# Ledger of designs, part 69: designed miniproteins, single chains, continued (5)

Each design is a single chain, and the fold is of that chain. pLDDT is the mean over its residues in the fold that is shown.

## One batch from the design tools (miniprotein)

Design m18385
Fold by ESMFold2-Fast:
Structure m18385 (fold): chain A 94 residues (1-94)
Amino acid sequence: MEEALQAVARHAKKAAELVKEGKEDEAKKALEEGVKEAIKLDPSLEEVGKQVLEILKESKSAEEAAKKLRELAEKEEDLVHRTFLDLVARGLDA
């Protein structure tokens, strides 16, 4: 769990710097790698992680993806899953 959230946080920090540079596609790819690593470290994240990967793939912009991830986080009752969603959204907000 903690290692999975730390993995997402590292990738989200990298993604945020890429968004600041206007490299939104590279930022989304960094977040996809972070989500996949988190699922390997904590398989309980598989279902929420699949939803995140779909949002990243189908969203037209970093802003749209961040909004959808936050809306999903607001409905999430599991604190770990909500923290995971918030960390991914922060990677799109730089």
Scores: mean pLDDT 83

Design m18386
Fold by ESMFold2-Fast:
Structure m18386 (fold): chain A 87 residues (1-87)
Amino acid sequence: LPSIEEAAEAATEQAKKQGALVTGVHEASPAEEREYQRALTEATERRAREAGIPVVVLELPDSTNDSMSEEARAKALAALEEARAIA
């Protein structure tokens, strides 16, 4: 796996070309890789916020490890709609 900084930089450059950063928990990865993905997502979101790029969080429709409340899910969908309107 590349360093989190290098991967976040590459993802941020792609987001700039797309006009928005799209991120989410879409992978059924091993626990160790999930930690890497979480750290990468946090670093990429931080860079995107600093660059003024809208951030979109996507949730799996059929999440396999979902403990989120209906309120948290509604907020994630609202963030997605807001980013789509901006981007």
Scores: mean pLDDT 60

Design m18387
Fold by ESMFold2-Fast:
Structure m18387 (fold): chain A 96 residues (1-96)
Amino acid sequence: SLDERIRQLLALADKIAEVVRKWARESDDKRAATLLLMLVIALNSELYVAERTGVIDADAILQMLNDILSFLEERKAPKSYIDELRELQQQIREVL
């Protein structure tokens, strides 16, 4: 069902937020950490819109996930965080 799909997407977004928060706590670049957390808020906002409208913008969600991954890769985040985020992105693709 659509409701079950949205629930799964929200749970996966929460896991993405946890990985980003771990990196943010370890980062010496507090400006970059804050900006990345704002990207995660944008992803959650897109999912909230999906919940309220019943319409999932898969392209927007995937673009936001790519933006989060690119941001962390450019900042040389630990491989373990990148790998976990790639796995979560794949799980989101399978739910979409």
Scores: mean pLDDT 87

Design m18388
Fold by ESMFold2-Fast:
Structure m18388 (fold): chain A 61 residues (1-61)
Amino acid sequence: MVTDEEFREEAAKLPEKEREAALALREQILSDPSLTPQQKALALDALVTLIRKEIAEREAA
């Protein structure tokens, strides 16, 4: 599972708009009382995967 510091570091590499959206979505996932800890971990892992993909495509340009 990605740590809070690792998430912030990856998000910092995104453009401002995408970074704000990623941080907002992460907070929404963490604060959602309907999600189990396992569902939160899976959702955060998926979010980090999307962030890394976006960074990789940006660096390839």
Scores: mean pLDDT 76

Design m18389
Fold by ESMFold2-Fast:
Structure m18389 (fold): chain A 94 residues (1-94)
Amino acid sequence: MVEEVELSDEVKEQLREAARRLGFAAAEGKEYKLEFEGYTVVSQRAEIDESGVIHVEILLKDKEGNFIYVKLSLRLIDGEPVVLEEEFKAVKGP
């Protein structure tokens, strides 16, 4: 049995900003190490598909042991990362 955790709008906005930065760096061919105070970055990934959409996936672990999964799809429009789709999922640790 897995308990879902609800994320605050403030946390979602911070995650969205970080995912946008990671996606932008990937589009520029740069390496970017994601950092969040109070969180462990378990994994981070950003890839551009054949249609030019940047797919960003981030898995975090907070200090309480909860896992936070972030998935964003974004596109560069006039050099600015525009979010097309977003998904946030948080679950309690074991």
Scores: mean pLDDT 78

Design m18390
Fold by ESMFold2-Fast:
Structure m18390 (fold): chain A 100 residues (1-100)
Amino acid sequence: SLEDRVLAEAATLSPEYQALLLEYFAQLQAISKLKDPAEAVAQINALFRELAAQLEVPEERTQAWLATLNALADNTQALVAWAAHIALEMIREAEARERA
């Protein structure tokens, strides 16, 4: 269901943002298979910060989203699902800024 949603949303983006979303989601899926929850949380935080920097997300929004993600640190499946959702929101906002 999450994969199907990501694929459907990716199809509505420009080729550049479609590739970015699919690459990010593939990395999230790889991280979700890690045996150590603390390592998974650390890698998701690093991956999220890299995406936010690449998309030039304002620091205030980056901090608010990181707070939300870290509140889910005790549930890796929920953390991955929300990280995917926030990534899509970041990419949508970036695409809207470029088209304006």
Scores: mean pLDDT 80

Design m18391
Fold by ESMFold2-Fast:
Structure m18391 (fold): chain A 73 residues (1-73)
Amino acid sequence: SAAVLEESRRSLAEWLEALGFPGAEEALALRTLEDVLEAEALMVEVAVALSLGDEEAARAAAERLVAYLREAA
């Protein structure tokens, strides 16, 4: 549902801001749910890297995700 996707966006924004990407919540809020779904694979890469404690890989994946969301504008 849309509520679940919004919760996922909020959770992801919190992770991205913790990794040093300020304004991630605002940037994600400006994207459609379709753009977020298209970014699903990149979101999974961020989540996997974070779960493994690989901060460098998580940051790299987050940068790719943010770039994708900006290009979808």
Scores: mean pLDDT 66

Design m18392
Fold by ESMFold2-Fast:
Structure m18392 (fold): chain A 83 residues (1-83)
Amino acid sequence: MPLSPEEQENMRQLSDAYRHRDAKKLAELLGIPVSTAKKLLDALHNSPPGEQGLILRELARALTEGKKKGQELAKKYLKDFEK
């Protein structure tokens, strides 16, 4: 398997939340406010498809290391989008 089972599960849940624009689920997964999750979903959907996949994979990896790391990475991506 190219990804660990934990990373695959995190990727699946993040991809489902992303595809369904489920801000509540994304907020719960990343430990961020729903308003922040809505901004992240909008930014991701407006990004090039290659960047979308990369960001989702990096968030899944960060969540495998801990929920707080996933939260910090999500906030970092939002800063990059809110230029």
Scores: mean pLDDT 77

Design m18393
Fold by ESMFold2-Fast:
Structure m18393 (fold): chain A 114 residues (1-114)
Amino acid sequence: MQEVRDTLRTLVPPLVPGSFDNLSDEEKEEAFATLRAILKRRFPDAEVVTAYLEGVELYAKGEYEEAVKKFEEAIRLDPELAVAWHNLGLALEKLGKLEEAKKAFEKAKELDPE
């Protein structure tokens, strides 16, 4: 699990404002298809990887409610996945759920050893 967490943190960094704003939907799909191929090759049976990547892709497409569900699925599979907690917070902020977003960010910070 730690190798999966470290890989997701490195290859799929936390979402930041504007990260995908300049990409078309086709360019986003190509970028995420490439990431899925790399991560499935490295971790073929890791359901947490699939759930997390689908969450990031949904957030990038503006589907914030569906992104929340995928990040919650990733957290259910690995509750110590700090990047999933952080990105859950970002998706909750987009939905105006500021109190829930704050709790998710606090959990992400608590789990991040740095």
Scores: mean pLDDT 75

Design m18394
Fold by ESMFold2-Fast:
Structure m18394 (fold): chain A 61 residues (1-61)
Amino acid sequence: SAAKRAKLKAALDKAGKESMSIMEEGRKQIAAGKPEEQADIRRETMARMADVTSRAMAEVK
C-alpha cells in the first residue's frame, strides 16, 4: 500500500540522518584529542549505530 511504502521511506530516511549525526558526533569527540577516551567513544558510537539499525528494522516489521 502507499501508506506502507511511505512509512518505509520515512523510516529509512530517518535512520540515515540519525546515523550521519551519530558518526559526526563521534568524529568531533575523537578530534577533541582525548586519547584515553577514544576507545570508549568508538564503542558508544557503534552501540548507537546498532540501536538506529534495530529501531529502523522494527519500523518496517
Scores: mean pLDDT 78

Design m18395
Fold by ESMFold2-Fast:
Structure m18395 (fold): chain A 76 residues (1-76)
Amino acid sequence: SLKEEAEKTIKEMETLVEELKKEGLLSEEKVKKIKELIENVRKNMNDPQKLFESLLELESELTMLRMLKWVHRKSK
């Protein structure tokens, strides 16, 4: 279900944020913006259309963070 995908995406994002914070790759401002994106997904959990839109925004950011992690590991 869309709700199950949202929960998985949130957990993956939370895990990735903690990894990138540990490596010193995320600013406090960036962490705050990501928390706001997660909060938007949670707020819209009972509205399928708004949930889809907020989930797309969160997935876009998740893709960027995955790329950041990949680039960081390859640049060393």
Scores: mean pLDDT 84

Design m18396
Fold by ESMFold2-Fast:
Structure m18396 (fold): chain A 87 residues (1-87)
Amino acid sequence: SREELEAHLRELSREVGELMREALKVASPEQKEELLRLEREYLRQVTLIQDAYDAGELSAEEAKARLEELRRRTVERIREITEQSLE
């Protein structure tokens, strides 16, 4: 259902937001710029997935799968950027 998808999205966004906030604490100014660009792209992609679901182009399960893939890629990128701050 849309309510289940919205609940899933809220939890995903909370998790990504927490990871982003922690990464920003240890990031250099250049890494912070990269992280904020990543966050903007994540939010843009989330909106596209929601719009596709609302238009009936994606089922709730397909939308959840795309959100999980987006989350996985975003979390991996945050870790890559954060790892560079340890040099």
Scores: mean pLDDT 82

Design m18397
Fold by ESMFold2-Fast:
Structure m18397 (fold): chain A 93 residues (1-93)
Amino acid sequence: MRVLELTVLVEDAKLSPEELVERIKAILESNGLTVLEVEVRELSPTTLEIRVRAEIAPGLDPLAVTAAVVAGLVEFGREHGARVGVSLAVREE
């Protein structure tokens, strides 16, 4: 099974941590991923680290999916005036 390991660093977001997690899940699910695990770290008034593991469906191109996810996260940051940093890896399990 192919798993996307995603770390999203969000600065200056006007959304709650719960809303940020829901929006990230929605971006992943709209791109054909199934969210397996979510961890929220380094909570501060201005900065959150959100780690997600998500399954990539067998029929999807991992490069196309990861590009679409990154584009969705960048657009989300732009729309909400937040700084978004993304780090990701694809693993076989």
Scores: mean pLDDT 81

Design m18398
Fold by ESMFold2-Fast:
Structure m18398 (fold): chain A 85 residues (1-85)
Amino acid sequence: MKEDIDPEKLIEGLKELLRQAATADPSTRVRLLVAAGIYAAAISYFGDKETQKKAAEVILEEADSLPPEMAEWARRIAETLLKNA
């Protein structure tokens, strides 16, 4: 049996990565955003519609705290999650 993916933990991890990225130095920020992208991809693949919608809402909320170029990237990921929901 495959391990059960906890969607709540994935969303919490995503939120924390984005929050840390907002105040990180440029090199650390890129690494945190790459990790956030991996979490978003996992949520898109394993999460149900409710989970994908909740993750998109979290990304949109945190995106306003990111630099403009990173905020656009985050919004694009959120749009993809909402489209798949």
Scores: mean pLDDT 77

Design m18399
Fold by ESMFold2-Fast:
Structure m18399 (fold): chain A 100 residues (1-100)
Amino acid sequence: MDEEIERELRERQAELNERYERDPENRDVRLEALALGIEEARVQLERARANPDSPISPEEMEAKLREQIRAAGEELGLAPEEVELLLEDPEAALARLRAR
């Protein structure tokens, strides 16, 4: 299961990289990259929770991921309200952003 998820994430990242090379300023591509980053972060956090001997605690990993999402959201010009929604409910926030 984990290997299939990682393969899917790598394939989606490769597709996004090709689209980014064609139009680096495309907001939709940047939003999809943020969405993929959140999914990758979620997989890493679940692994940290499953491994009690992890060098990074789940709490530390979650804090780093929240900081990365906040920074990326601000860089994309998202309003603070939208960044907070991404931190609390990424799926709902991404659906709303994609609809615009």
Scores: mean pLDDT 71

Design m18400
Fold by ESMFold2-Fast:
Structure m18400 (fold): chain A 79 residues (1-79)
Amino acid sequence: APLTEEEVKKVLELMGLSEEEQKELREAGEKGREEGLAEAKKLGLPPEQQEKLAALGGYKGEMEFLDKLFKKKEEERKK
């Protein structure tokens, strides 16, 4: 990743995300990662592939959360 966790937090704050919304983003990523890992384990994949599916799940969870959040914020500011 091009940014550290601290730099990502700062960018999210500049984009108008509250600390609570940043926490929700982290939880969405963690949940997605757990779902990806559980699926990989269920399929009997080796550790390298488990990590790849976990990372993909986390990324998808974060992207879906951000997309939904930004659409909501834009709608609230749009008149």
Scores: mean pLDDT 76

Design m18401
Fold by ESMFold2-Fast:
Structure m18401 (fold): chain A 57 residues (1-57)
Amino acid sequence: NNAALVRAAKALLAQPHVTVSGAARLVGVSPFHLQRLFKAEVGVSPSAYRRSGPEPA
């Protein structure tokens, strides 16, 4: 699994002006591919993760 890619996308989605499509483009994948990876790695969609607000760990 692309854990490092998902981690980068999580950091990008913490920015309020970054969209799911924007984050996917910045990490070099389609929004469709990012959704699949996020579900596999995080358990929720990128949109759901963003709405919840990423908690600093």
Scores: mean pLDDT 74

Design m18402
Fold by ESMFold2-Fast:
Structure m18402 (fold): chain A 65 residues (1-65)
Amino acid sequence: SLEQEVTAGIAVLAASVYGSKVEIRKEDGKYHIKFEVSTEEAKKLMEKVAKNAEKVGAVVEIKVK
């Protein structure tokens, strides 16, 4: 959906601003978004983004490195 596409774009921008890595895949009409973060603080910020993305049907994973 357009809402999922906009949300995916926001996720990419947020990850870029916070220095996190993001990978996005589309499978069977769903967006799969993976964040890689280096700190617990960045993880908390990305969890807020993830919660909003999940509301529009995206699947989100956050990994701390």
Scores: mean pLDDT 76

Design m18403
Fold by ESMFold2-Fast:
Structure m18403 (fold): chain A 100 residues (1-100)
Amino acid sequence: SRARELLEKGREYAKEGKFEEAKKLYEEALRLAREEGDRRLEAEVLYELGLLYRAQGKFEKARALLEEALALYREIGDGEGELRVGTELGMLRLEEHLLS
């Protein structure tokens, strides 16, 4: 799908440290995934967007996005997705504690 293509391109930009470009691609992918009703792709995009905000030190926004991704993975029964998000939320909580 177009949304998945945008997600993959966003991941490439994020790996290059091009966070603003990655963010725009992820936000467009999220909008399209929601329009298409692709709950799995929506969760994947929210997860990647959450990681992007965490990398920028925007912990409150990162947590909100990761919690939305977790809720979606639980809804669709994706145990691997749940574990990935749970791990990131744990790391985020530790990082927030160390920086406060």
Scores: mean pLDDT 88

Design m18404
Fold by ESMFold2-Fast:
Structure m18404 (fold): chain A 49 residues (1-49)
Amino acid sequence: HHHMEELREKQKKRRLDYLDSLRAEAEKNIPPEYREEADRVFDELKKSI
């Protein structure tokens, strides 16, 4: 959890914000059947950032 985390955190915040906006847009555009799948994909992407 340490070691120059502040620099990583700044980069992650920008990526997470972008991903969040993308997720919100996707939820409106995808059919309900695919929402759970989209949720999982975005959740994994967030963890990788």
Scores: mean pLDDT 74

Design m18405
Fold by ESMFold2-Fast:
Structure m18405 (fold): chain A 73 residues (1-73)
Amino acid sequence: NAIDKLVESLPGTPEQKEKLKALLERIVKETDVPLSQVLAAARARPKTPDGLVRLGIPEELAEEFVKLLKSLE
């Protein structure tokens, strides 16, 4: 719902959007980071994973998150 709405508002291919949805759902499921903070991080379009790691997202997922957001444009 909220993840789908956010991802569909972003540019990119259907394949890129599907990967981003899966990643956001995985972060929410595997970490204690609230959905609202995950969505805010996606909207902020971070340039580095450092801010995401400070929120409690594992470094590997944070790096994939930044890389995937950069790939949408």
Scores: mean pLDDT 79

Design m18406
Fold by ESMFold2-Fast:
Structure m18406 (fold): chain A 61 residues (1-61)
Amino acid sequence: SSELRALREQLARAAGEVSRALRALREAEASGDEKAIEEARRELVRAQQRVADLVKQLESL
């Protein structure tokens, strides 16, 4: 269905966001900058929550 295709595309993009956020967190941790680490951790949590929401929508189809 068109809904399934759209959700799969959104999930692929959200997974990309998680990968980028995880890389940013690793870089921030390597820098030792506490504020950068805190920001990167918040971005990772947001990206993971978006993936979880999309997975839940897919499971409901």
Scores: mean pLDDT 87

Design m18407
Fold by ESMFold2-Fast:
Structure m18407 (fold): chain A 68 residues (1-68)
Amino acid sequence: ALPLIDKAIEAAKKGNKDEAIELFRQALREAGYSDEVIEASVNALKKLTIEQIINTLELYKRRLELER
């Protein structure tokens, strides 16, 4: 999951919002989240600016690192 989050952050930094969202969806699926949680999280990101998406992805990365 962490390599996909890193790729999503880099995609967002390049301005590729759709690619960042798709990589985030895959990261959450690999982390074991339910389809309902994944779709809710993805729909929330679609409403955000690129800067807000980067901040959100960095927070998710930190959370995944702490759950180990």
Scores: mean pLDDT 79

Design m18408
Fold by ESMFold2-Fast:
Structure m18408 (fold): chain A 94 residues (1-94)
Amino acid sequence: SLDEILEEIRRELEELQRRRALSARERAVVNTAFDAGAAAYRRTGDLAAGLAAMGETLKRLLPTLDPESARRVEEVMREVATLLQQRHDAALAA
């Protein structure tokens, strides 16, 4: 289900935030962007809509960070987008 995919990705995101030692502000931006994407994905069932909502939230929030923090957030969010795509594709194949 979409909820199972999103729960799995949220657990992986928490692990990524821990492994990369993200700051509280970097975590706040990552979690806000993921939550926006998750909400759109649940509402539409469309991963493209979820990724678009996540990307739009990042475009709004990344300028509030210093360049180093913005780069770290972008790296984490690229991994999250890849994981979402992989889980979505696997669900369609099943």
Scores: mean pLDDT 86

Design m18409
Fold by ESMFold2-Fast:
Structure m18409 (fold): chain A 106 residues (1-106)
Amino acid sequence: MVEFRVAAASAEELVEKARELMEEAKGADEVIIVLASEMSAEEHNKVNEAVKEAGKELGIKKAVVVSGSYGEARGAAYETGLDEEEVIKKAEELIAKGKQELAKAA
């Protein structure tokens, strides 16, 4: 499993960065891309589709895109002016929480 964290000012830039990260993960069994940026469900889906397409071309068996849209947290929106390391750390905390909730699935 390989995990990448990405922050960008636009969905178009996120798609481009996500594709580059998928190329770096060529031949991996599982890839997780964490989007540490404020985005709509439509923008998330665009990145998810691009990642799935790249995964098929690169022989990656499973690729998952995760965003900070876990729940109704207006406070989980990331400002483009924040330090990239801080944004990534916040994304890690949200993903850890999301993984815990999935593990508790009834």
Scores: mean pLDDT 60

Design m18410
Fold by ESMFold2-Fast:
Structure m18410 (fold): chain A 74 residues (1-74)
Amino acid sequence: MMSKEEIKALIEEVLRLRLETEEAYLANSPRFPELRAQAAAKEAELQAALDTLSEEEREEIAKYAEELAKKMLE
C-alpha cells in the first residue's frame, strides 16, 4: 500500500518522464519509444495508487499535482 508521500513522489516522476518524453520526441531521439513506455507504466501505477485513496485525499493530491505541474511545465 502506497503512502501519500510515495504517491506525491510518483506524481513528480510521472511529470518528469512526460517532459523527458516530449523533449525526446521533439529531438527525434532514439530514446523516445523507451521513455514513452516508461511514462505510460508510471502513469498506470499512479492511477492504481489514486484508486486506493479517499475522495478527500484524492482532492488533496489533485491540488498538489496541479501546483507541481504548473511549476514544472510553466
Scores: mean pLDDT 79

Design m18411
Fold by ESMFold2-Fast:
Structure m18411 (fold): chain A 66 residues (1-66)
Amino acid sequence: EPDPKVKISENEIEIDGIKYEKLKKIAEDIIEAKNKKTGRLLAIDEKTGAIADLEGYKEAQKILES
């Protein structure tokens, strides 16, 4: 089913009621974001709403681009 709870704005992403601060673009449709409640850094896909740990995402990208 389509996820109607993903809200994308210029400064913020909201997924299932959880708000994330947009920090910077790190890949096509992927942004570095900070969970506003916990301060955790994440990589978020703006198209799908998929969330990954930022450090884990960077490690995976380094392997794929090597």
Scores: mean pLDDT 74

Design m18412
Fold by ESMFold2-Fast:
Structure m18412 (fold): chain A 71 residues (1-71)
Amino acid sequence: SSFYKEAEKKIEELLERLKELMTQGKVSYIEALRMLSLLTEVWLLIKRNAPKEEIERKLKEAQKLLDELEK
C-alpha cells in the first residue's frame, strides 16, 4: 500500500541522515549500531505487514533517537 511505501522511504531518509553523521564522525560505533538495529526492526515490521500504528510508533522512536544523536 501507499503507507508501506512511504514508511520504507522514511527508513531510507533516516539511514541517509545516519550515514551523514557517521561520515562526519558525530556518532560512536555503539550509537550507530543501536540506530541500525532500530531501523532494521521497523523494516521487518513493514515486511510483515504489521499494523500501521505499530510502524508509526517505531518510526517515531527511531526519529527521536537520531535527533538526539544530532545534538
Scores: mean pLDDT 84

Design m18413
Fold by ESMFold2-Fast:
Structure m18413 (fold): chain A 83 residues (1-83)
Amino acid sequence: MSDEEAVAFAQQTAAALGLPAPTTAAEAEAVKAALAAAFEKALAEYLEENSDWPEEEKEEVRKLAKAREEEYLAVLDKAAAAL
């Protein structure tokens, strides 16, 4: 993934979260913090809706959600470094 692609992802993510398009590393870090909070909220709501699932299924969902969050946050880290 290029620096340009990482910055484009940060801008798209900011728009989706109702934030201004990041033009500095500090603004990209703000988008990263907002995205992390959104992931935590979505995971908590998803697990609450599926509270009747076996614990093993819930652990797999948490594991997959964490891996996906880490991938997206890494893209935002790259965007911050490129700005």
Scores: mean pLDDT 82

Design m18414
Fold by ESMFold2-Fast:
Structure m18414 (fold): chain A 79 residues (1-79)
Amino acid sequence: AEATAEAEVVTEGEKATAKVYVDGKEAGTVEGRDGSQAVAGAVRLVEQAGYRVLSTEVVEKKVEGDKVVAKLRLRAERL
């Protein structure tokens, strides 16, 4: 069965934080030194919840002063 996961990635300076949701429930938060590392951590959280991640997509991106806020959608399949 297919599932949808979402992550909000906030990048400020040399730090990025991703908050991850699977089927509307919070799965966790990951920190990285950049957006790429935060996205990789978000994928790992979804997989730890019992799903296989098929793709990641940037749905929305906003610049707020020194911060960049990106919303991601992850296509996942339940094992």
Scores: mean pLDDT 82

Design m18415
Fold by ESMFold2-Fast:
Structure m18415 (fold): chain A 58 residues (1-58)
Amino acid sequence: GSIQRNLNSLARSNWLSAARYRGEEVSSDEVQARIDKNPVEARHEGFGLYADALREKR
C-alpha cells in the first residue's frame, strides 16, 4: 500500500543522507536493492545511520 511505499522512500532518503553526511557515495539503486530484499531491516538501519551521521556532525 501507499504507506509501505512512503516508508521505503523514507528509508532510501535516510540511507542517502547518511552517506552524504559521511562523505560517502552510495547509489540510489544499491539502496533500493537493500530495501527490496529486507524492507523492515532497511528502514530501521537507514534511520539509525542517518541519526548517527547527524549526531556526529553536530
Scores: mean pLDDT 76

Design m18416
Fold by ESMFold2-Fast:
Structure m18416 (fold): chain A 80 residues (1-80)
Amino acid sequence: ITSAMLAESSGREMVRAARRGDVELARKAMQSMVDQSNRVSSSNGDLSRQYGRQMVDAARRGDVDSARDYGRQMVRQSLL
C-alpha cells in the first residue's frame, strides 16, 4: 500500500463521513489525507521527472502508446 493509495482511501472516507454529518470524522480523514500527500509531495518532482524521461525515451523508439502513458503519469505526479 502506497501513501497515495492511503490518501485516496482517506478522501473517500471523508466524503462518506460528511454525507452523514459526522464533521469530526470527516476532519480526521481530511487531516490523514493531507499528511499522506505531504509525505508523497517530496518525491512528486522526482517521479514526474522520471516519467518525463521515460516518455522521451519511448517517443525516440516510436512507441507512441508508452510515450502517451508516461506523459499521463508525469502530469498526474506534477499535479499531486
Scores: mean pLDDT 58

Design m18417
Fold by ESMFold2-Fast:
Structure m18417 (fold): chain A 65 residues (1-65)
Amino acid sequence: FKVVATGLTPEQAKIVAEIAEDLGGSAEVDLEKGKVVATGLTPEQAMLVASTARQLGGKAEISGE
């Protein structure tokens, strides 16, 4: 599963990326745009990453691979 998170501060983007990587996924961070793309996640891991981004005030979209 893939998660695209947007509307994050640079610090929030780092937190979201670290969570995704800690879960065994991969994360690509655009700090200037406040965007994180996380891949290689299970459905449960994708929901956790998306939930975290939303709790931080961002937006998150989950897609299946």
Scores: mean pLDDT 82

Design m18418
Fold by ESMFold2-Fast:
Order: C-alpha cells, then structure tokens, then sequence
Structure m18418 (fold): chain A 73 residues (1-73)
C-alpha cells in the first residue's frame, strides 16, 4: 500500500541523513555526537532501529576507508 511505501522511503531518508551526520562527527573526532545521532533516531520500531544501526556501521566504514586512503597517500 502507498502508506507502507511512504514509510519505507522516510526511514531510508532518515538513515541517509543520520549516516552523513555521523560521518561528519567521526571526521571531527566527536564520538559523543555519533552516539547521540543513533539514540535520537531510535524509536519503538524495529525497522527504524535497524536502519539507524546500519547508518552508523556505514558511517564508520566510510570513515575507516577515508583514514586508510589518507594514510596510504
């Protein structure tokens, strides 16, 4: 149903915004803001909580890759 598709789209957009915010916090060395972003995004929905965890893992992966690339240069 359209409502279900709209919900999934909003969850995905929220996760992408959270990922970008967490990545910027990691680059700045602000690990508290990474956890704050995850905590603020969590709610009673397993779908939203899973998406927030995925966004954190993706941000940490991107940060690790960026650090490795900088070290290799």
Amino acid sequence: MAVEEEFKEQVKKGGERAKEAMYKALVAGDYDSVQKTVDQGKNGSPVVEKEMQRAKEEAERLYREAKEAAAAA
Scores: mean pLDDT 74

Design m18419
Fold by ESMFold2-Fast:
Structure m18419 (fold): chain A 61 residues (1-61)
Amino acid sequence: GEKKAIEGIEKLVGPASEEERREAYEKAKRGEADRKELLWAALLEADRLRAEAEARKAAQA
């Protein structure tokens, strides 16, 4: 479900590099993010959570 949600958000706000998403994430933490920047920040957070879950599974294998 999450992967499809991420693709939907990317389609809505357009493609963004990880660097652009990271910049948007910092703005979101300050409460200065626009709607598009908030969506980019959400994409970065989702990617981070996915990487963390993958690392956790690898560590238990």
Scores: mean pLDDT 71

Design m18420
Fold by ESMFold2-Fast:
Structure m18420 (fold): chain A 86 residues (1-86)
Amino acid sequence: WEKLLEDPLVVSAIEEIDKLLEEVKKSKSLEEQEKKLKEAKEIAEKILKLLRERGAPEEALKALEEYFKKKLKEMEEIIEKKKKES
């Protein structure tokens, strides 16, 4: 895992997804929140695909996938809660 955190592409993807999560928390628009979630999903899928093609260890890929899944789930829960409050 630690070796993946040294990869600038992985660090950039993590930072961008974290930024999108904060933007979802701060957004007043449901449409903007859904757009940010879609962008986060695309970033996660792209980086995971690239790392698989580069032969990254399966254990490291699984850890990164779980990390992204938790972040995406948090975004989805924020969006669903706002939909129920509207």
Scores: mean pLDDT 78

